# Designed miniproteins, single chains, continued (5): the designs that were tried, part 26

Each design is a single chain, and the fold is of that chain. pLDDT is the mean over its residues in the fold that is shown.

## One batch from the design tools (miniprotein)

Design m16876
Fold by ESMFold2-Fast:
Formats: structure tokens, sequence, C-alpha cells
Structure m16876 (fold): chain A 67 residues (1-67)
């Protein structure tokens, strides 16, 4: 994992930990960092794949848009 990917991973993990358990936040942040796509759409897709409810996924994606 590159230095940029590590930075993105840590930033996304911190944001996601506000809404999700640390273990799940880590899995989502890792997949986003590896994909190189941190868009709200990609975040929502990854969250749904990992079992996050559609309602919560939408709320978190909207928070990212405002950041």
Amino acid sequence: MSARERAMFHDMKKLLEKFLPPELAEKIARELALSGDTSPEKLKEVMLKLGVSPELAEKIAEELKNS
C-alpha cells in the first residue's frame, strides 16, 4: 500500500468510525483506498456489499459530500 493509500485509509476510517463499528469501518476504508475511488457513490456501493443498511449508507454518503 502506497503512502497516499495509507493516508486515504486512515482518513476514511476515522470518518466511518463515527457511524460504524471500528472493524467494519476498517474493511470499508481499506476497499476504498485500494480502489482509488473515494466518491460518495463508491462509498455507498462498498457499504452495501459489506452489509450496511441502505438508509445508513445514504446518510454516511451525504456526510462525505459535505466534507
Scores: mean pLDDT 78

Design m16877
Fold by ESMFold2-Fast:
Structure m16877 (fold): chain A 71 residues (1-71)
Amino acid sequence: ATRDAFAQAVTRLANKLLEAGVDIDTVTEIARAIANGDREKLEELMEKNKDKITPEARQAAEAAYAAVQAL
């Protein structure tokens, strides 16, 4: 259940970022930061790509980060 919730949250985040025009390498790096619980790296990547990150993508990132913290 918890692993499935994390996988779903990461998938939603990846789709929102790709729809916003974020490249696959950056999406992969964001997903890795979330999976590692690396808040500092996540915030760095979000700030670097703030022109492409929608409010929906930010919400998805927070949901995915919360899901990994629950593991």
Scores: mean pLDDT 78

Design m16878
Fold by ESMFold2-Fast:
Structure m16878 (fold): chain A 61 residues (1-61)
Amino acid sequence: GALGDAVKAAAELYKEDPSTGDWPVEELTEAVKEEAKKKGYKVSERDVRLAAEMAHLSAKS
């Protein structure tokens, strides 16, 4: 679903640039949105923001 695609986009960003784990959620949300757009994923802003928050929490120890 859309959330799953957003989560995948966030995970792909982290693989390409691990420093994204240290980014503010707002900046990470924009990066996830652009990555999803690049991959052709159809996601809502809510799904992108939630995926970014989940990635942010997972990356921060």
Scores: mean pLDDT 74

Design m16879
Fold by ESMFold2-Fast:
Parts: sequence; structure tokens; C-alpha cells
Structure m16879 (fold): chain A 102 residues (1-102)
Amino acid sequence: SEKQNNLYNLLKQIIAEVTGADVEYFNEPENVIQTNRLLAGLVYQATGDQSVLDALKEHENDSEALKNFIYNTIKANKEKVINYLKSQNVSESLIKQLELLL
């Protein structure tokens, strides 16, 4: 869905801010597998939900299935994710955008 794609693109901005990497790295098709690993790792650190790592293993080459899983996991764990991102000093503007997508 549009919300799932918007969340996925927002998560790329968030992981760029957390890692200090250029966001364009996460937009390059050759980096999609590494991007998916980093995004799933971020969600796991925020939620403690091991099923996100299982979804990563099952859907490593299926970004649409992984986007759907990540969206549902974040939506189910909104408070934990927001609190984790605040602890990582993620910008208030990105956190507010995340809240509006959920």
C-alpha cells in the first residue's frame, strides 16, 4: 500500500540518520538486501520482536512482503519504536512523520 511504501522510505531516512550514512545508499537497487537487513535490525532493536528477523530470512529477496511485515510490526509496537528512536537521537521531524503514518 501507499502507507507501507511511505513508511519504508521514511525508515531509510531514519537509518541514514542513525548510521550517519547517505540516504542515497539505501535508494540504490544493488543495496536493497543490505538495506532490508539494516531496516529489519532497527525494528528488532526497537521492539524485541524476533519474528522480524525470521521475516527477514524468509523474505530477504521479497521487499514487498518484508515491507508489509515491518509496517504491521511497527504499527503493533508504536510506543516502543517511538521511544527507541528518541533514545537514538532521531530528529523530531522524522518521528512526527512516523506517527502520522501509523
Scores: mean pLDDT 85

Design m16880
Fold by ESMFold2-Fast:
Structure m16880 (fold): chain A 73 residues (1-73)
Amino acid sequence: AVEYRREARRLILEGKPDEEILAAHQKAVEADKNTEVKSLKVEKDEYGLPRVVDEITKFTMEYKGKKYSYIKK
């Protein structure tokens, strides 16, 4: 999951089209069965840099033996 999200970010930095970026991010969601996503889109942040925006209802991830959980209202 973390690796697939990193790949989506890499595609953004390489100037790939939104469809390709969203496809890479969708692979991250599918690989992480603990993630429930309401919507995915590409938008620009306050610095004009493109990024993927998730409306995540719930996700759980593990990194270096520590477990992180997030639940959106």
Scores: mean pLDDT 54

Design m16881
Fold by ESMFold2-Fast:
Structure m16881 (fold): chain A 89 residues (1-89)
Amino acid sequence: SMHEKLLEEAYRVAMEAARILFKHAPDEEVPRIIGMLLRAIGAYLDGDAREVAEIAVELAKEALKVAPPEEQKRVEELLRRAEEILEKL
């Protein structure tokens, strides 16, 4: 279904944004990022595409703050995709 497709896409975006965020965020932020990641995983397991997409937007916005110039365009694309998914839900 479209809902299942959007759920899977939102989850992939959230995981990619989290990966970039873990790579570049300072160590003191790691527990907070883990908390966001666990919320995204929980929402995904519950089939809550909207909550996964909302968390994907949050993770992508956080990643934009810490990503180096060479990764900025990729993170901007992740944010755009997360927002697009959220609008379709």
Scores: mean pLDDT 88

Design m16882
Fold by ESMFold2-Fast:
Structure m16882 (fold): chain A 110 residues (1-110)
Amino acid sequence: SDEVVQRVQQILDDIIDDIDRFLKENPDLPPEIKAILESLREDLQSFRDALPSMSREEQLAALEELRERAEEARERMLSLAKTEREKALVEELFDSVLTGLETSIRLLES
């Protein structure tokens, strides 16, 4: 339904805002970490914008792919993190991101 699509778009907007805030609050992050987050942000934005023109099957497949990319991004960023504080910040960000994507999948499956 259109209302479910709008709710998923709002969740995606919230995730994008979380990434933007993380990048703004951590300007001294290594370039490799910034590139990972900027790439994920672009994928999320592209999906958010395409969502209303997609079939339910396409929406679910794209969200599952985004979840896999987010999980890969989390692992890559954790491998690059040098301090316990950096690891905690990455884990907090991706807990929010992955929870939002999982909630979006459940909404579309209903």
Scores: mean pLDDT 88

Design m16883
Fold by ESMFold2-Fast:
Structure m16883 (fold): chain A 60 residues (1-60)
Amino acid sequence: MEPRARVTRADEHGVELEAEAPSKEALEQFLRDLGAAMGLPHVELEFLEGNRARARLTRE
């Protein structure tokens, strides 16, 4: 499957989102690339079941 994400919350510090990808490595890479593109290079991950993760992207 193609990596995808849905923003669940946005605030002055960054965004929270849920993402899915074919693997944990693909999730981490996808979220780092997304964070870099958004100017939010700091990525905090919580892995969920089914190749999903919750992430928070921030500027620090």
Scores: mean pLDDT 78

Design m16884
Fold by ESMFold2-Fast:
Structure m16884 (fold): chain A 92 residues (1-92)
Amino acid sequence: SLDEALRELAELFGVDVATIREWLALPEDEFRRISAEQIRRLLAAQQARMDAIIAANPDMSSEQRSQLVARMIAEVLRAIGLIIDVELLRKK
């Protein structure tokens, strides 16, 4: 549902659902610009977390490092998918 997608997207971006709703009230190009900025911030935060985990665990295997990278990528892709879902659902 739209409400579930809004809640999940707000959690991923670290903002309130009301903030996402305000962004959705903007023209489509403005919403896309803000969404791209939030994805860049999320990616930077995930990269910083990954670097911290690797620094704390220097003996980490290649398999463990690969799993960490896969998790980071999956979270960013999930956020992109939610942006698309929210934009599509608001047009109905």
Scores: mean pLDDT 82

Design m16885
Fold by ESMFold2-Fast:
Structure m16885 (fold): chain A 78 residues (1-78)
Amino acid sequence: MLERKARMAETTAQNSRELAEKFREVADRLSALAAQKAGTDEAKVLQERADEYRRWAEASEQQAELSEKTAKELKEKL
């Protein structure tokens, strides 16, 4: 049972890391678009959206780290 829980935690960590990478990708694209439209109201909206995706990326990265720690602790109990 612990081996299965450890593998599930590892899978969750991997999925969370992939999600964080995708959110960073979206944030970078939105920031680039905001830079191209600098000085417009649209640029402000795009930058706010980019900042939101960066926060989601950070949250997903933290979740990945937590899941990795959980997997390690579960393996140590095996």
Scores: mean pLDDT 82

Design m16886
Fold by ESMFold2-Fast:
Structure m16886 (fold): chain A 77 residues (1-77)
Amino acid sequence: SFKELEEELKKGMELMEKGAKEKNEELFKKGKETVERVIAILEEARPHVPPKTHPRIDAMIEEAKEALKKAEEIFNS
């Protein structure tokens, strides 16, 4: 469900941000893998869901991609 994917995305983003700030490579990679998996699921699901759902999916994907970019910047700082 979208709620389950949203919850998984939030957990992945939190883990990724924590790993980036703490310079914990294991936590960062685990969070990143979770976020990337959710993006892949959403992109795969997009053609198979009603068009009215597309803005919600697109928003989740953009949020996930922005979180990845920000976390990578923090990890590499």
Scores: mean pLDDT 87

Design m16887
Fold by ESMFold2-Fast:
Structure m16887 (fold): chain A 114 residues (1-114)
Amino acid sequence: SITLTQSGGGTVPVGGSVTLTRTLSGADISQFLLEWFHQAPGQPEELLGMINGLGGVLLAPRVEGRFTLSQDVANQQVFLTMSDLQPEDSGLYTFVAVLGDQEFRGPGIEVTVV
């Protein structure tokens, strides 16, 4: 079976940085389209960025220059590194791994910027 685990998050000061880590097991991570979503309190989910199996990365314009997406294929990990955090970056961060018509959604990670 395919399993997704997450780590990172918590309370971070304005202007601070945090890294959210995603680990996939049970399949080769390079076969997936890997998506990061953000949901601010009371708002719908928005796509923040994605990494494809060819190493292509796309980030939402509002976080370009502050957030980076990277991966460690050997360890089956994807990282969302968030810098210069602002109050509007608070909320639930969710990772989705897409393989063909299948989606694997991990638990959300809460980030609070104060």
Scores: mean pLDDT 83

Design m16888
Fold by ESMFold2-Fast:
Structure m16888 (fold): chain A 62 residues (1-62)
Amino acid sequence: HMREHFRRAAEAAEKRDGEAVYQHLLEAGLPESVAREWAKAVETGDPAALAERFRHLAEVTQ
């Protein structure tokens, strides 16, 4: 299920939906502080790069 949450975080990142990214990263088991930092980065930074990173995490997670 962790893989699916990273995949959904990537989809939310492409939409600049920081709240959805935060929720999916928490469900994937990331610490709250890390999930909040990446959610903020989606809103203020490059969402395509973050979406690619989250997709990679989904690929390497089983």
Scores: mean pLDDT 81

Design m16889
Fold by ESMFold2-Fast:
Order: sequence, then structure tokens, then C-alpha cells
Structure m16889 (fold): chain A 95 residues (1-95)
Amino acid sequence: DEELRRLTENAIALAEEMGVDVTEARKHLAEADADPSPARRRSHYADALGVAFEKIAEYMIEKKLSDEEIERIAQRLGVSVQTLKNLIEAVKAKK
């Protein structure tokens, strides 16, 4: 999906602006672009997006971002504030 690719690129770009390491996310994105199978491309985009979102959530937790800052990040990513809050809770639960 073009939407999944766009979301993935936006998430990686935002993570880079935040100064977090995007090497793993970019590796998955490159694997997606190199794979001729639509199903495998979708899987690689999902992996890239997952890594980028985890790094963004870790940054939000570390910096103790306000609700207003979280809303701005959600707007830039094109996702809901609730989606970002769910990601923060998922990252906290993993540890």
C-alpha cells in the first residue's frame, strides 16, 4: 500500500529529526524496495514502521513529552493521538 510506505517514510524522517538511530528501520525499508513480491514488501514496510515507531515512543518516554507535543507528533505522522499513546504503553510494557 502507498499509505503504508508513506507512513513508514514519515516515521523514519521524524525519528531522524529526533536524533534517534534509524539504521534498522532503513534496512527494512531497503529490503521492501528490493523485494519484487507485494506480500514480502508489505511485511518489510511493517517491520520498518514498527522499528521507527518503537524509537519514536522511546524518545517520547525519555523526554517526558507533553500532551501538546504528542499531538504535534501524531499530526506529523498522520496518526491519532491515541495510536501514539498506545505505542508508548506498549513500549513501557515490553520493559
Scores: mean pLDDT 79

Design m16890
Fold by ESMFold2-Fast:
Structure m16890 (fold): chain A 66 residues (1-66)
Amino acid sequence: LEEQAKENLEKLEKEASKDLVDLAVKAGKDGVGSSNNAIGEIGMKQTPETTEVADRFITLLRKLLE
């Protein structure tokens, strides 16, 4: 990713993190194994432009939940 795109992605992560955190919290209540369900729900609501950024963020979130 270019420097300009990198900065833009960080901004998108901060905005998307609110929804991602809410879904992660919901998955946490169901159990750590529910993280996959949260990712599916995010994918259904997201636009293609933010999908890659959110996917990377969720991947990191999964690692943290391990």
Scores: mean pLDDT 56

Design m16891
Fold by ESMFold2-Fast:
Structure m16891 (fold): chain A 64 residues (1-64)
Amino acid sequence: VSVEELLAALERHPANVVALGYLLQLQPEGVEDRLRELAERGLAIDPDNLLARRLLAWIDEQRA
């Protein structure tokens, strides 16, 4: 599965736990801003989405 396919899946459904899990595992470079936006949308839909929270934490670590 490709980063492009995973991003497309999240654009269709931002709370998609499978896509969020794969993106967290792959930790792709150069798409952090897009990942942040999609993960925040996922949390807006499901505030208990642990994978979206973890992805946001990883992105914040890249900034720090």
Scores: mean pLDDT 78

Design m16892
Fold by ESMFold2-Fast:
Parts: sequence; C-alpha cells; structure tokens
Structure m16892 (fold): chain A 116 residues (1-116)
Amino acid sequence: MLSEQEMIEIIKEWAEENGLEALLESDGIPADVVLLKDGKPVLIIEVKGNGEVVTMEGVEMLIGLSKYYNTRGLILMAEGATISEEVLKLAKENNIRVEYVSSEEELREVLDEALS
C-alpha cells in the first residue's frame, strides 16, 4: 500500500525521467506536486494515502489552481483513502481526474496517460 510520501517520491522520479520539473509543497506551492514543462505548469497533483479523506475544500482549492494555471488537476488515491460521491462528482464536473493506485506501476501508468 502506497503512503503519501511514497507517491510523492515516485511522482518526482517519474517527472525527472520524463524531462519535467516537480515542485513540491515544501517549495512553497499550494499543492502536493506541480509538474512543469519548460517552466509552465502542465499538471497539479494532490495525493491521499491510507486513512486520508479527499475533502470538498481540497477539491475546490485544486479546481481554483487548475483554472488559474490553465492546466489539469489530478488526485491520486492509495488503497484506504476515501472520497464521497458528492466530492467525486464535483471533481469530475471540473475536469479534475481522480484515480486509485495500488502500486508504483499503476501510479506511473496514470501519469503517462494524464500527460498524453
């Protein structure tokens, strides 16, 4: 089962392998990860580990960031993370992709598809 920290490390490694820059929350960004291509945001990522909840406020924040940067949002959920049907509907109606991942391989596949 992937932790939030393990997912962030996998995203960072995948980004480096694919010629993208990864900015982290520790770099002062208001999201877990922002991927840049040629200095431009191309994907804003929020990650949720086991026992964590995707909140309405969290999705509203991600929608705002997606619109502000004119880019896509992605929520990655490990096994045991939860989202309500209402929050999932809000995300989908606002072009925020929500994906469950159980392994590094599945997470990498989602990232490949999200930037295709």
Scores: mean pLDDT 86

Design m16893
Fold by ESMFold2-Fast:
Structure m16893 (fold): chain A 107 residues (1-107)
Amino acid sequence: SSAEMDELIAQLAALGEQLLATMEARNAPQSDIDEARQAMEDLLEALRKLRESTDPREQAIALAVIAASLSELDLLSKRFSDDSELQALIAQIKALTRQFLALWQAS
């Protein structure tokens, strides 16, 4: 449902803020924090675009941005492989994104 998709976007936004706060608390390199922030901003904007748009071209662009953002989070995950909390946050972001895409495809 649209309400479930909106709730998933809200949960992803909160997880993104928690990811950035955790990276800052760990004194992660500023470049990694900036990359994570950009990936989360791009992901959230693309999810909102899928939620609101019925244009196939806009949907295709949003799906490509989602894939790129998840790929950037995968690279970040590999750089912080020793950090179980960052691993858990990134895994949860990926899981909720997949749940959103499943709901969107069913709509």
Scores: mean pLDDT 91

Design m16894
Fold by ESMFold2-Fast:
Structure m16894 (fold): chain A 66 residues (1-66)
Amino acid sequence: SEEVRARLEALEREMLREHIETGKVYTLEEVAKRIGEEFGVDPEEILKAWKEGGTEAVAKLVDEKV
């Protein structure tokens, strides 16, 4: 949904800001965990969706769960 997409984009911007301000580099696993915490979805399910269909698959998974 548009709402899920907007929230994912906001989270990406937040992680980018943290990278610029603190030098923290996010691994794919850490990104999956952060998205899982934000939306209440299992990080392993997010990581699996990412590997199968990238960002679009993650957005669909999150939209189904919330």
Scores: mean pLDDT 77

Design m16895
Fold by ESMFold2-Fast:
Structure m16895 (fold): chain A 90 residues (1-90)
Amino acid sequence: MELEKELEEKRKKGDKEGIAKTLYELGLKAYKEGDYETAIKYYVEALKIAKELGDKKLIFEIETELGILEIEGAVKEDKKLLDLLDKLVP
């Protein structure tokens, strides 16, 4: 997959901002595929790096996507999704 290859190249270069942005895009892709656990894991890793960099725009974008998952979990009464958010999001 193109995004996973892009992530590997950015990791090799130590491009932390590029790593965070690519992780965020991988999270969005996993969310669209209904893989909420993988989406949350990518979002959390991206958020950690974004906070280390002080990238306020990326922090806001990731927190917005995590908030959407929380609302979706509550509306659908998806206990598994809500439990994953509680466990994986600091």
Scores: mean pLDDT 83

Design m16896
Fold by ESMFold2-Fast:
Structure m16896 (fold): chain A 114 residues (1-114)
Amino acid sequence: VVEEIEKLLEEIQRLMDEARRALAAGDWDGVLFNIARIDTLLSEILRLIEENPDIPKEVIEKAIQTAKEALSLVDEAIRWARAAGQDEKAAWLERHRATIQAYLDKLEEILKKK
């Protein structure tokens, strides 16, 4: 399970890099696709951590850090979308931001109980 979580974290890092490149290129389809994938993978990481109480603190800390980095990326994408007049895309990103924040809050709650 630890190896599975670490592979998912590595995939999220790759997706964040792709989202940043898409954002710099004005490729909104690429931005939205990668952020949706990041949301899905963070949800899977949270599920794996919740189902496996013996997950080391260090792995949960890595997941928390990755979720924080994902939130920073989404916040940047929201600012760029609003600056470009893409209000519907900004609203869509805000929904994913709220979901990712909920995963972060749950991960921090789990870490406190360890």
Scores: mean pLDDT 89

Design m16897
Fold by ESMFold2-Fast:
Structure m16897 (fold): chain A 60 residues (1-60)
Amino acid sequence: MKYKITLTFLSDDGSTKTAEFETEVNSREELRQKIIEASSKIQDEFDVPSYVSSVKVEEL
């Protein structure tokens, strides 16, 4: 099934950032893995320490 994932990050400076991606997965476990991988990669690209505050999953 195809999903749109919206990740909201909260940064140590109090700012919020949003990232979106689409993925096609065959299981809930595969979906979790994609979210974890994307979250980690995106966090590494921020200038300030940030963490995932919310995850929105929409079926397409």
Scores: mean pLDDT 79

Design m16898
Fold by ESMFold2-Fast:
Structure m16898 (fold): chain A 73 residues (1-73)
Amino acid sequence: MEEILKRTLEEILKLQEEAAKKIEEALAAGDEKKAQEIEEKTVKEIQEILEKTAKELGISPEEAERKIRELVS
């Protein structure tokens, strides 16, 4: 269980880091709409990853999210 959660966490953190850089670039260019689109896309991708992990573990996506949050605390 923990190994799967750690891999999911790594995948989410990588997506968040890449998204954060793109958002910063968009905001620096004055493109607030692009920054918002990147945020929305990233949220959806994270949700899909959580759903996949939850399915593999036989738990809810919400429970998977809670367990991942515990790993980063």
Scores: mean pLDDT 81

Design m16899
Fold by ESMFold2-Fast:
Structure m16899 (fold): chain A 61 residues (1-61)
Amino acid sequence: SSMIQELLEKRKTYESSKKFLEEMAKQLESVNPELAAQYRAGAEKAAEKAEEYRKKYEELL
């Protein structure tokens, strides 16, 4: 169903964002630790969103 597909797509998008933001934070840590911290905060928010969509998906099963 389109709803299930949308939830899975949202979850994967946020999981990808989390990983990307974590990698950027690692790269920036020595150059701009303040910006690195902002990227880590973004990664945490992305992880929370991914978990929300995972839970919504599981509720449909």
Scores: mean pLDDT 86

Design m16900
Fold by ESMFold2-Fast:
Structure m16900 (fold): chain A 101 residues (1-101)
Amino acid sequence: SELKEEARRRLEEAARRVEAALLEAGLEEDAKRAREELRRVAELLLEDPEKGLEALKKAGQEILKRAIEAGVSDDDIAAIQAALAEAYAEAKRAAEELKKA
């Protein structure tokens, strides 16, 4: 599906922004883990939009929790939160588009 391919590209771009925010915070292993988790979440969202959104919410909460526990700066936490919020917004748009198709 062309809609699924476009959604996958947008979700991958959003995931790369989350990875970049974690890398800027010095969390190289967290960045790698987040990339792998968000890739799986994106595939789940393309197959089951509701389960994918719930999985993204849980993954985002865990990513943020790990960054806070690692003791990164408030500025880095804000950047990670912003990237996760953008990823969730893109996932919601993709889920709405896929439910209508």
Scores: mean pLDDT 86

Design m16901
Fold by ESMFold2-Fast:
Structure m16901 (fold): chain A 108 residues (1-108)
Amino acid sequence: MMEFAENGNTESEEVKEEDLKEAEELKKKGEEYFKEGNYEEALEYYAKAGVLYYQVNDWKGLAKSLLNLGKVFKKMGNEEKAKEYYEEALEIYKKINDEEGIEEVEKE
Protein backbone atom coordinates (compact mmCIF):
# COMPACT_ATOMS: atom_id res chain seq x y z
CA MET A 1 0.00 0.00 0.00
CA MET A 2 2.43 2.73 1.14
CA GLU A 3 6.05 2.93 0.00
CA PHE A 4 8.46 3.25 2.92
CA ALA A 5 12.03 4.59 2.98
CA GLU A 6 14.71 2.45 1.31
CA ASN A 7 15.28 -0.89 3.06
CA GLY A 8 18.91 -1.80 2.29
CA ASN A 9 21.95 -1.94 0.05
CA THR A 10 21.76 -4.35 -2.90
CA GLU A 11 22.92 -4.50 -6.53
CA SER A 12 20.07 -6.78 -7.73
CA GLU A 13 16.62 -5.80 -9.08
CA GLU A 14 16.29 -3.31 -6.20
CA VAL A 15 18.73 -1.02 -8.07
CA LYS A 16 15.96 -0.57 -10.68
CA GLU A 17 13.50 0.53 -7.95
CA GLU A 18 16.03 3.06 -6.59
CA ASP A 19 16.70 4.43 -10.11
CA LEU A 20 12.94 4.78 -10.72
CA LYS A 21 12.54 6.75 -7.47
CA GLU A 22 15.46 9.02 -8.41
CA ALA A 23 14.02 9.52 -11.93
CA GLU A 24 10.65 10.47 -10.40
CA GLU A 25 12.33 13.05 -8.11
CA LEU A 26 14.37 14.47 -11.03
CA LYS A 27 11.17 14.71 -13.13
CA LYS A 28 9.42 16.62 -10.31
CA LYS A 29 12.36 19.04 -10.03
CA GLY A 30 12.20 19.55 -13.81
CA GLU A 31 8.47 20.32 -13.52
CA GLU A 32 9.15 22.85 -10.72
CA TYR A 33 11.88 24.61 -12.75
CA PHE A 34 9.64 24.63 -15.85
CA LYS A 35 6.79 26.20 -13.84
CA GLU A 36 9.21 28.88 -12.53
CA GLY A 37 10.45 29.67 -16.07
CA ASN A 38 13.93 28.25 -15.36
CA TYR A 39 14.06 26.42 -18.69
CA GLU A 40 17.80 25.54 -18.67
CA GLU A 41 17.43 23.80 -15.28
CA ALA A 42 14.17 22.15 -16.43
CA LEU A 43 16.06 20.70 -19.46
CA GLU A 44 18.85 19.40 -17.22
CA TYR A 45 16.53 17.62 -14.77
CA TYR A 46 14.19 16.17 -17.45
CA ALA A 47 17.24 14.88 -19.37
CA LYS A 48 18.66 13.25 -16.21
CA ALA A 49 15.27 11.64 -15.48
CA GLY A 50 15.06 10.35 -19.07
CA VAL A 51 18.52 8.74 -18.85
CA LEU A 52 17.51 6.85 -15.68
CA TYR A 53 14.18 5.73 -17.20
CA TYR A 54 16.10 4.48 -20.27
CA GLN A 55 18.65 2.57 -18.13
CA VAL A 56 15.84 0.64 -16.33
CA ASN A 57 13.76 0.11 -19.54
CA ASP A 58 10.89 2.33 -18.35
CA TRP A 59 9.84 3.33 -21.86
CA LYS A 60 6.76 5.23 -20.66
CA GLY A 61 8.93 7.33 -18.30
CA LEU A 62 11.46 7.93 -21.10
CA ALA A 63 8.73 9.01 -23.55
CA LYS A 64 7.23 11.40 -20.97
CA SER A 65 10.70 12.90 -20.30
CA LEU A 66 11.21 13.44 -24.06
CA LEU A 67 7.76 15.05 -24.34
CA ASN A 68 8.64 17.36 -21.43
CA LEU A 69 11.99 18.27 -23.06
CA GLY A 70 10.05 19.16 -26.23
CA LYS A 71 7.67 21.38 -24.24
CA VAL A 72 10.63 23.23 -22.66
CA PHE A 73 12.28 23.82 -26.07
CA LYS A 74 8.94 25.08 -27.43
CA LYS A 75 8.76 27.60 -24.53
CA MET A 76 12.33 28.67 -25.34
CA GLY A 77 11.30 29.33 -28.97
CA ASN A 78 13.31 26.38 -30.34
CA GLU A 79 10.60 24.80 -32.53
CA GLU A 80 13.12 22.55 -34.36
CA LYS A 81 14.34 20.90 -31.13
CA ALA A 82 10.77 20.71 -29.78
CA LYS A 83 9.67 18.84 -32.94
CA GLU A 84 12.61 16.40 -32.70
CA TYR A 85 11.76 15.49 -29.08
CA TYR A 86 8.01 15.21 -29.82
CA GLU A 87 8.71 12.84 -32.74
CA GLU A 88 11.02 10.70 -30.56
CA ALA A 89 8.44 10.57 -27.72
CA LEU A 90 5.68 9.68 -30.23
CA GLU A 91 7.72 6.75 -31.63
CA ILE A 92 8.21 5.32 -28.13
CA TYR A 93 4.53 5.76 -27.16
CA LYS A 94 3.53 3.97 -30.40
CA LYS A 95 5.94 1.08 -29.67
CA ILE A 96 4.45 0.57 -26.18
CA ASN A 97 0.81 1.13 -27.39
CA ASP A 98 0.24 4.07 -25.02
CA GLU A 99 -2.79 5.72 -26.65
CA GLU A 100 -2.98 8.52 -24.03
CA GLY A 101 0.71 9.34 -24.61
CA ILE A 102 0.22 9.36 -28.39
CA GLU A 103 -2.74 11.77 -28.03
CA GLU A 104 -0.75 14.06 -25.69
CA VAL A 105 2.14 14.36 -28.20
CA GLU A 106 -0.20 14.86 -31.21
CA LYS A 107 -1.82 17.86 -29.44
CA GLU A 108 1.57 19.66 -29.55
Scores: mean pLDDT 81

Design m16902
Fold by ESMFold2-Fast:
Structure m16902 (fold): chain A 64 residues (1-64)
Amino acid sequence: SEKEQKILDILRKLERGEITPEQAVAELKSLGLSKEEIVQIILDFLKRGEISEQTAAEVLELLL
């Protein structure tokens, strides 16, 4: 989906060091996502190998 692509783009920016984990969380929340929705999406991307364990951990630590 378009929203899913925007989320992936934000996470890719984090992986490239272009934004901080705090900035990534802020951008994800700006998309109208709840904390619970962000957690579910991050875990799904991690399970599919779309993001690294480090990227997932950096974002999840700020949400949990």
Scores: mean pLDDT 82

Design m16903
Fold by ESMFold2-Fast:
Structure m16903 (fold): chain A 68 residues (1-68)
Amino acid sequence: MAVARAAPDGSVELLETTLPRELAENGARLGALAADPRGPATVTVEEVDGKLHIEARSEDGPTVRGTI
């Protein structure tokens, strides 16, 4: 599992990760793009059975979930 904060400019900050850093960062970037937030978003990335489960939550938007 990884938790990251993403900004509208595409920058990502990893807050916590038990995943390989590169995998966590790529998952967080994809989640942030899918959420299309104009403000900062919190992205959770979890690897289950070789798939990335991504949940992105913006401050004023709905929670967006996906699998990659």
Scores: mean pLDDT 73

Design m16904
Fold by ESMFold2-Fast:
Structure m16904 (fold): chain A 91 residues (1-91)
Amino acid sequence: LESEEAIREEARELGFSDEEIEFIVAVYRIVAERAPELAADPGFRTLLIQAAAMALAGASDEEIREELRKRGLSDEQIDLVLAAIRAARAA
């Protein structure tokens, strides 16, 4: 998918490793399945990369929630991202 390749390229440009990029892509796939309109938004993709990177760095759900809230995401959108991160970790 073009959007999946776009997120992979953006994460690579931000300096993430191939293993980190695969985790970010896994989170993106879950969001794209549940909320395809959000997954298509380039601004949302940038925030999703940041949230997934924070999770990889060991940030708590609350730390991620606060950062995404500062970036203008709704609580509903934040809950979706956090659910996708948890699902990607469980896989």
Scores: mean pLDDT 82

Design m16905
Fold by ESMFold2-Fast:
Structure m16905 (fold): chain A 94 residues (1-94)
Amino acid sequence: MSAEEKLELVALEAYLRLQQARTPEEARAVLAEMNERMLEVIEEYNLSKEEAIKLVKEIRDAMLKAMEDLQAPEWLKELVEEAFEELLREIEEM
């Protein structure tokens, strides 16, 4: 499996779990696990900061679009945006 495919799989698993989240606390836990798993993939595959940032941004945009198309609640979209912003900050500080 490529780094891109592994990151997409991590994002898909998180997306499916987010659909079952009943509270902001549950959503934050799912997103924290997603971010941790994505950082592990970046380290395992020795991705450059530039490549990691590019792939994460593409995944963020795809997830937000899917959430918009499914009319996800605003609070959930905001938590997803905040989680990706935190992940991108962590990658830039690597």
Scores: mean pLDDT 88

Design m16906
Fold by ESMFold2-Fast:
Structure m16906 (fold): chain A 118 residues (1-118)
Amino acid sequence: GLLASDDVALNTIRVVAAASERSGVPQGVGVAVRKKEEAERAVELGREAVAAGRLTLVVVADLETEEVTVLHRPDVPEEVVEELKKKAEEILKEYKDDEDKAMALLTQEATAAARALR
């Protein structure tokens, strides 16, 4: 699906970061990408957005390497990061052939985790 493309993954991070900045409430975002190079670009963009305070959590799932990267603010509890990474790995394992579903579920989990942080 289109959700696993470079443009969609990167634009999703940008759109959620912009929405978080406008609302004053940092959100979470999850993306799934089919290529390692796309995952590296998503990780870099996500790291920058988290460092700028625009996002609380970014989950990047690489469908090619089956690796999950969680980018987070330093104040996020380690157990939240570990639980989110585990959920993302389970989503990746179950939905690796359905990138649209994987990305939707990753975004749902990252958003829920960010909203639970107070």
Scores: mean pLDDT 77

Design m16907
Fold by ESMFold2-Fast:
Structure m16907 (fold): chain A 65 residues (1-65)
Amino acid sequence: MQSIVDAVKLVVISELDLGSLKSYESGDGLVKVTLKEPSEEQRKKAAEILRKALKEGSLTVTFED
């Protein structure tokens, strides 16, 4: 699921403060969609999905200019 995977990546970057925080300031608005749309239950699932995304992606968040 590309849409969810992309959103999860943004959440991981912002939550772990890996650098995507700057993208948030850029004003593309992607980061706020990730957290604002999910409900309490979805937030828990996001954590589980984050673990899978991290393992699959090796927690390697590359800075994309």
Scores: mean pLDDT 42

Design m16908
Fold by ESMFold2-Fast:
Structure m16908 (fold): chain A 92 residues (1-92)
Amino acid sequence: MKVKISFYKDGKLLREEEKEADTVEEAKQIISEGIKRAKELGADKIKIEVSGASPQEAEELANHAAEEGIREGYKLKKVEISGDKAVVEFEK
């Protein structure tokens, strides 16, 4: 599966990262590290996109992303799960 994380500040894209994960545990680590990096860079918006997952994996990864983003002080704006894809968005 693929995890894409986009970091924004003041409406500008700071960084976009895309990584492959062979397991849900690897994808969770990529998400957690990405959110931490976004916070360190001062991002005020984060978008996380998961693709190539099973529907159950997409849901689990969306829930993990939501929990981690909230824990790091972001407000959850959107969670969308569509079959094998998940999108999670945060704002400050």
Scores: mean pLDDT 88

Design m16909
Fold by ESMFold2-Fast:
Structure m16909 (fold): chain A 108 residues (1-108)
Amino acid sequence: SKLQQAISLLQQSIDALNQAAQSTDPEEALALITQGLKYFNQAEDLFSSVASPEEKKKLTQLSLKFIGLVIAAIGHLYEGDIAGASRDAQAAAQVVQEMLALVQKHLE
């Protein structure tokens, strides 16, 4: 189902972002953040196609928060702030976890 595919993609996003948070190589961290963003966007497209108006509102809020954290993480990598990028990637993974919970609740 689309929801099962979205759940799998969100889990892959979380895994990529957690790997990015643990990386000390800025190029590796950037590639992993980019992969996490790709999985998140694919999951958002799938869930948005079946989401209620109320779920779409929450999804939009989570998506904006997620994009802000991704931009912040990339900014910190560009500045050489590996610790800042790690914190932002971890926070981004937490937002993906909230979206995962929203998708799982839709199945109930």
Scores: mean pLDDT 91

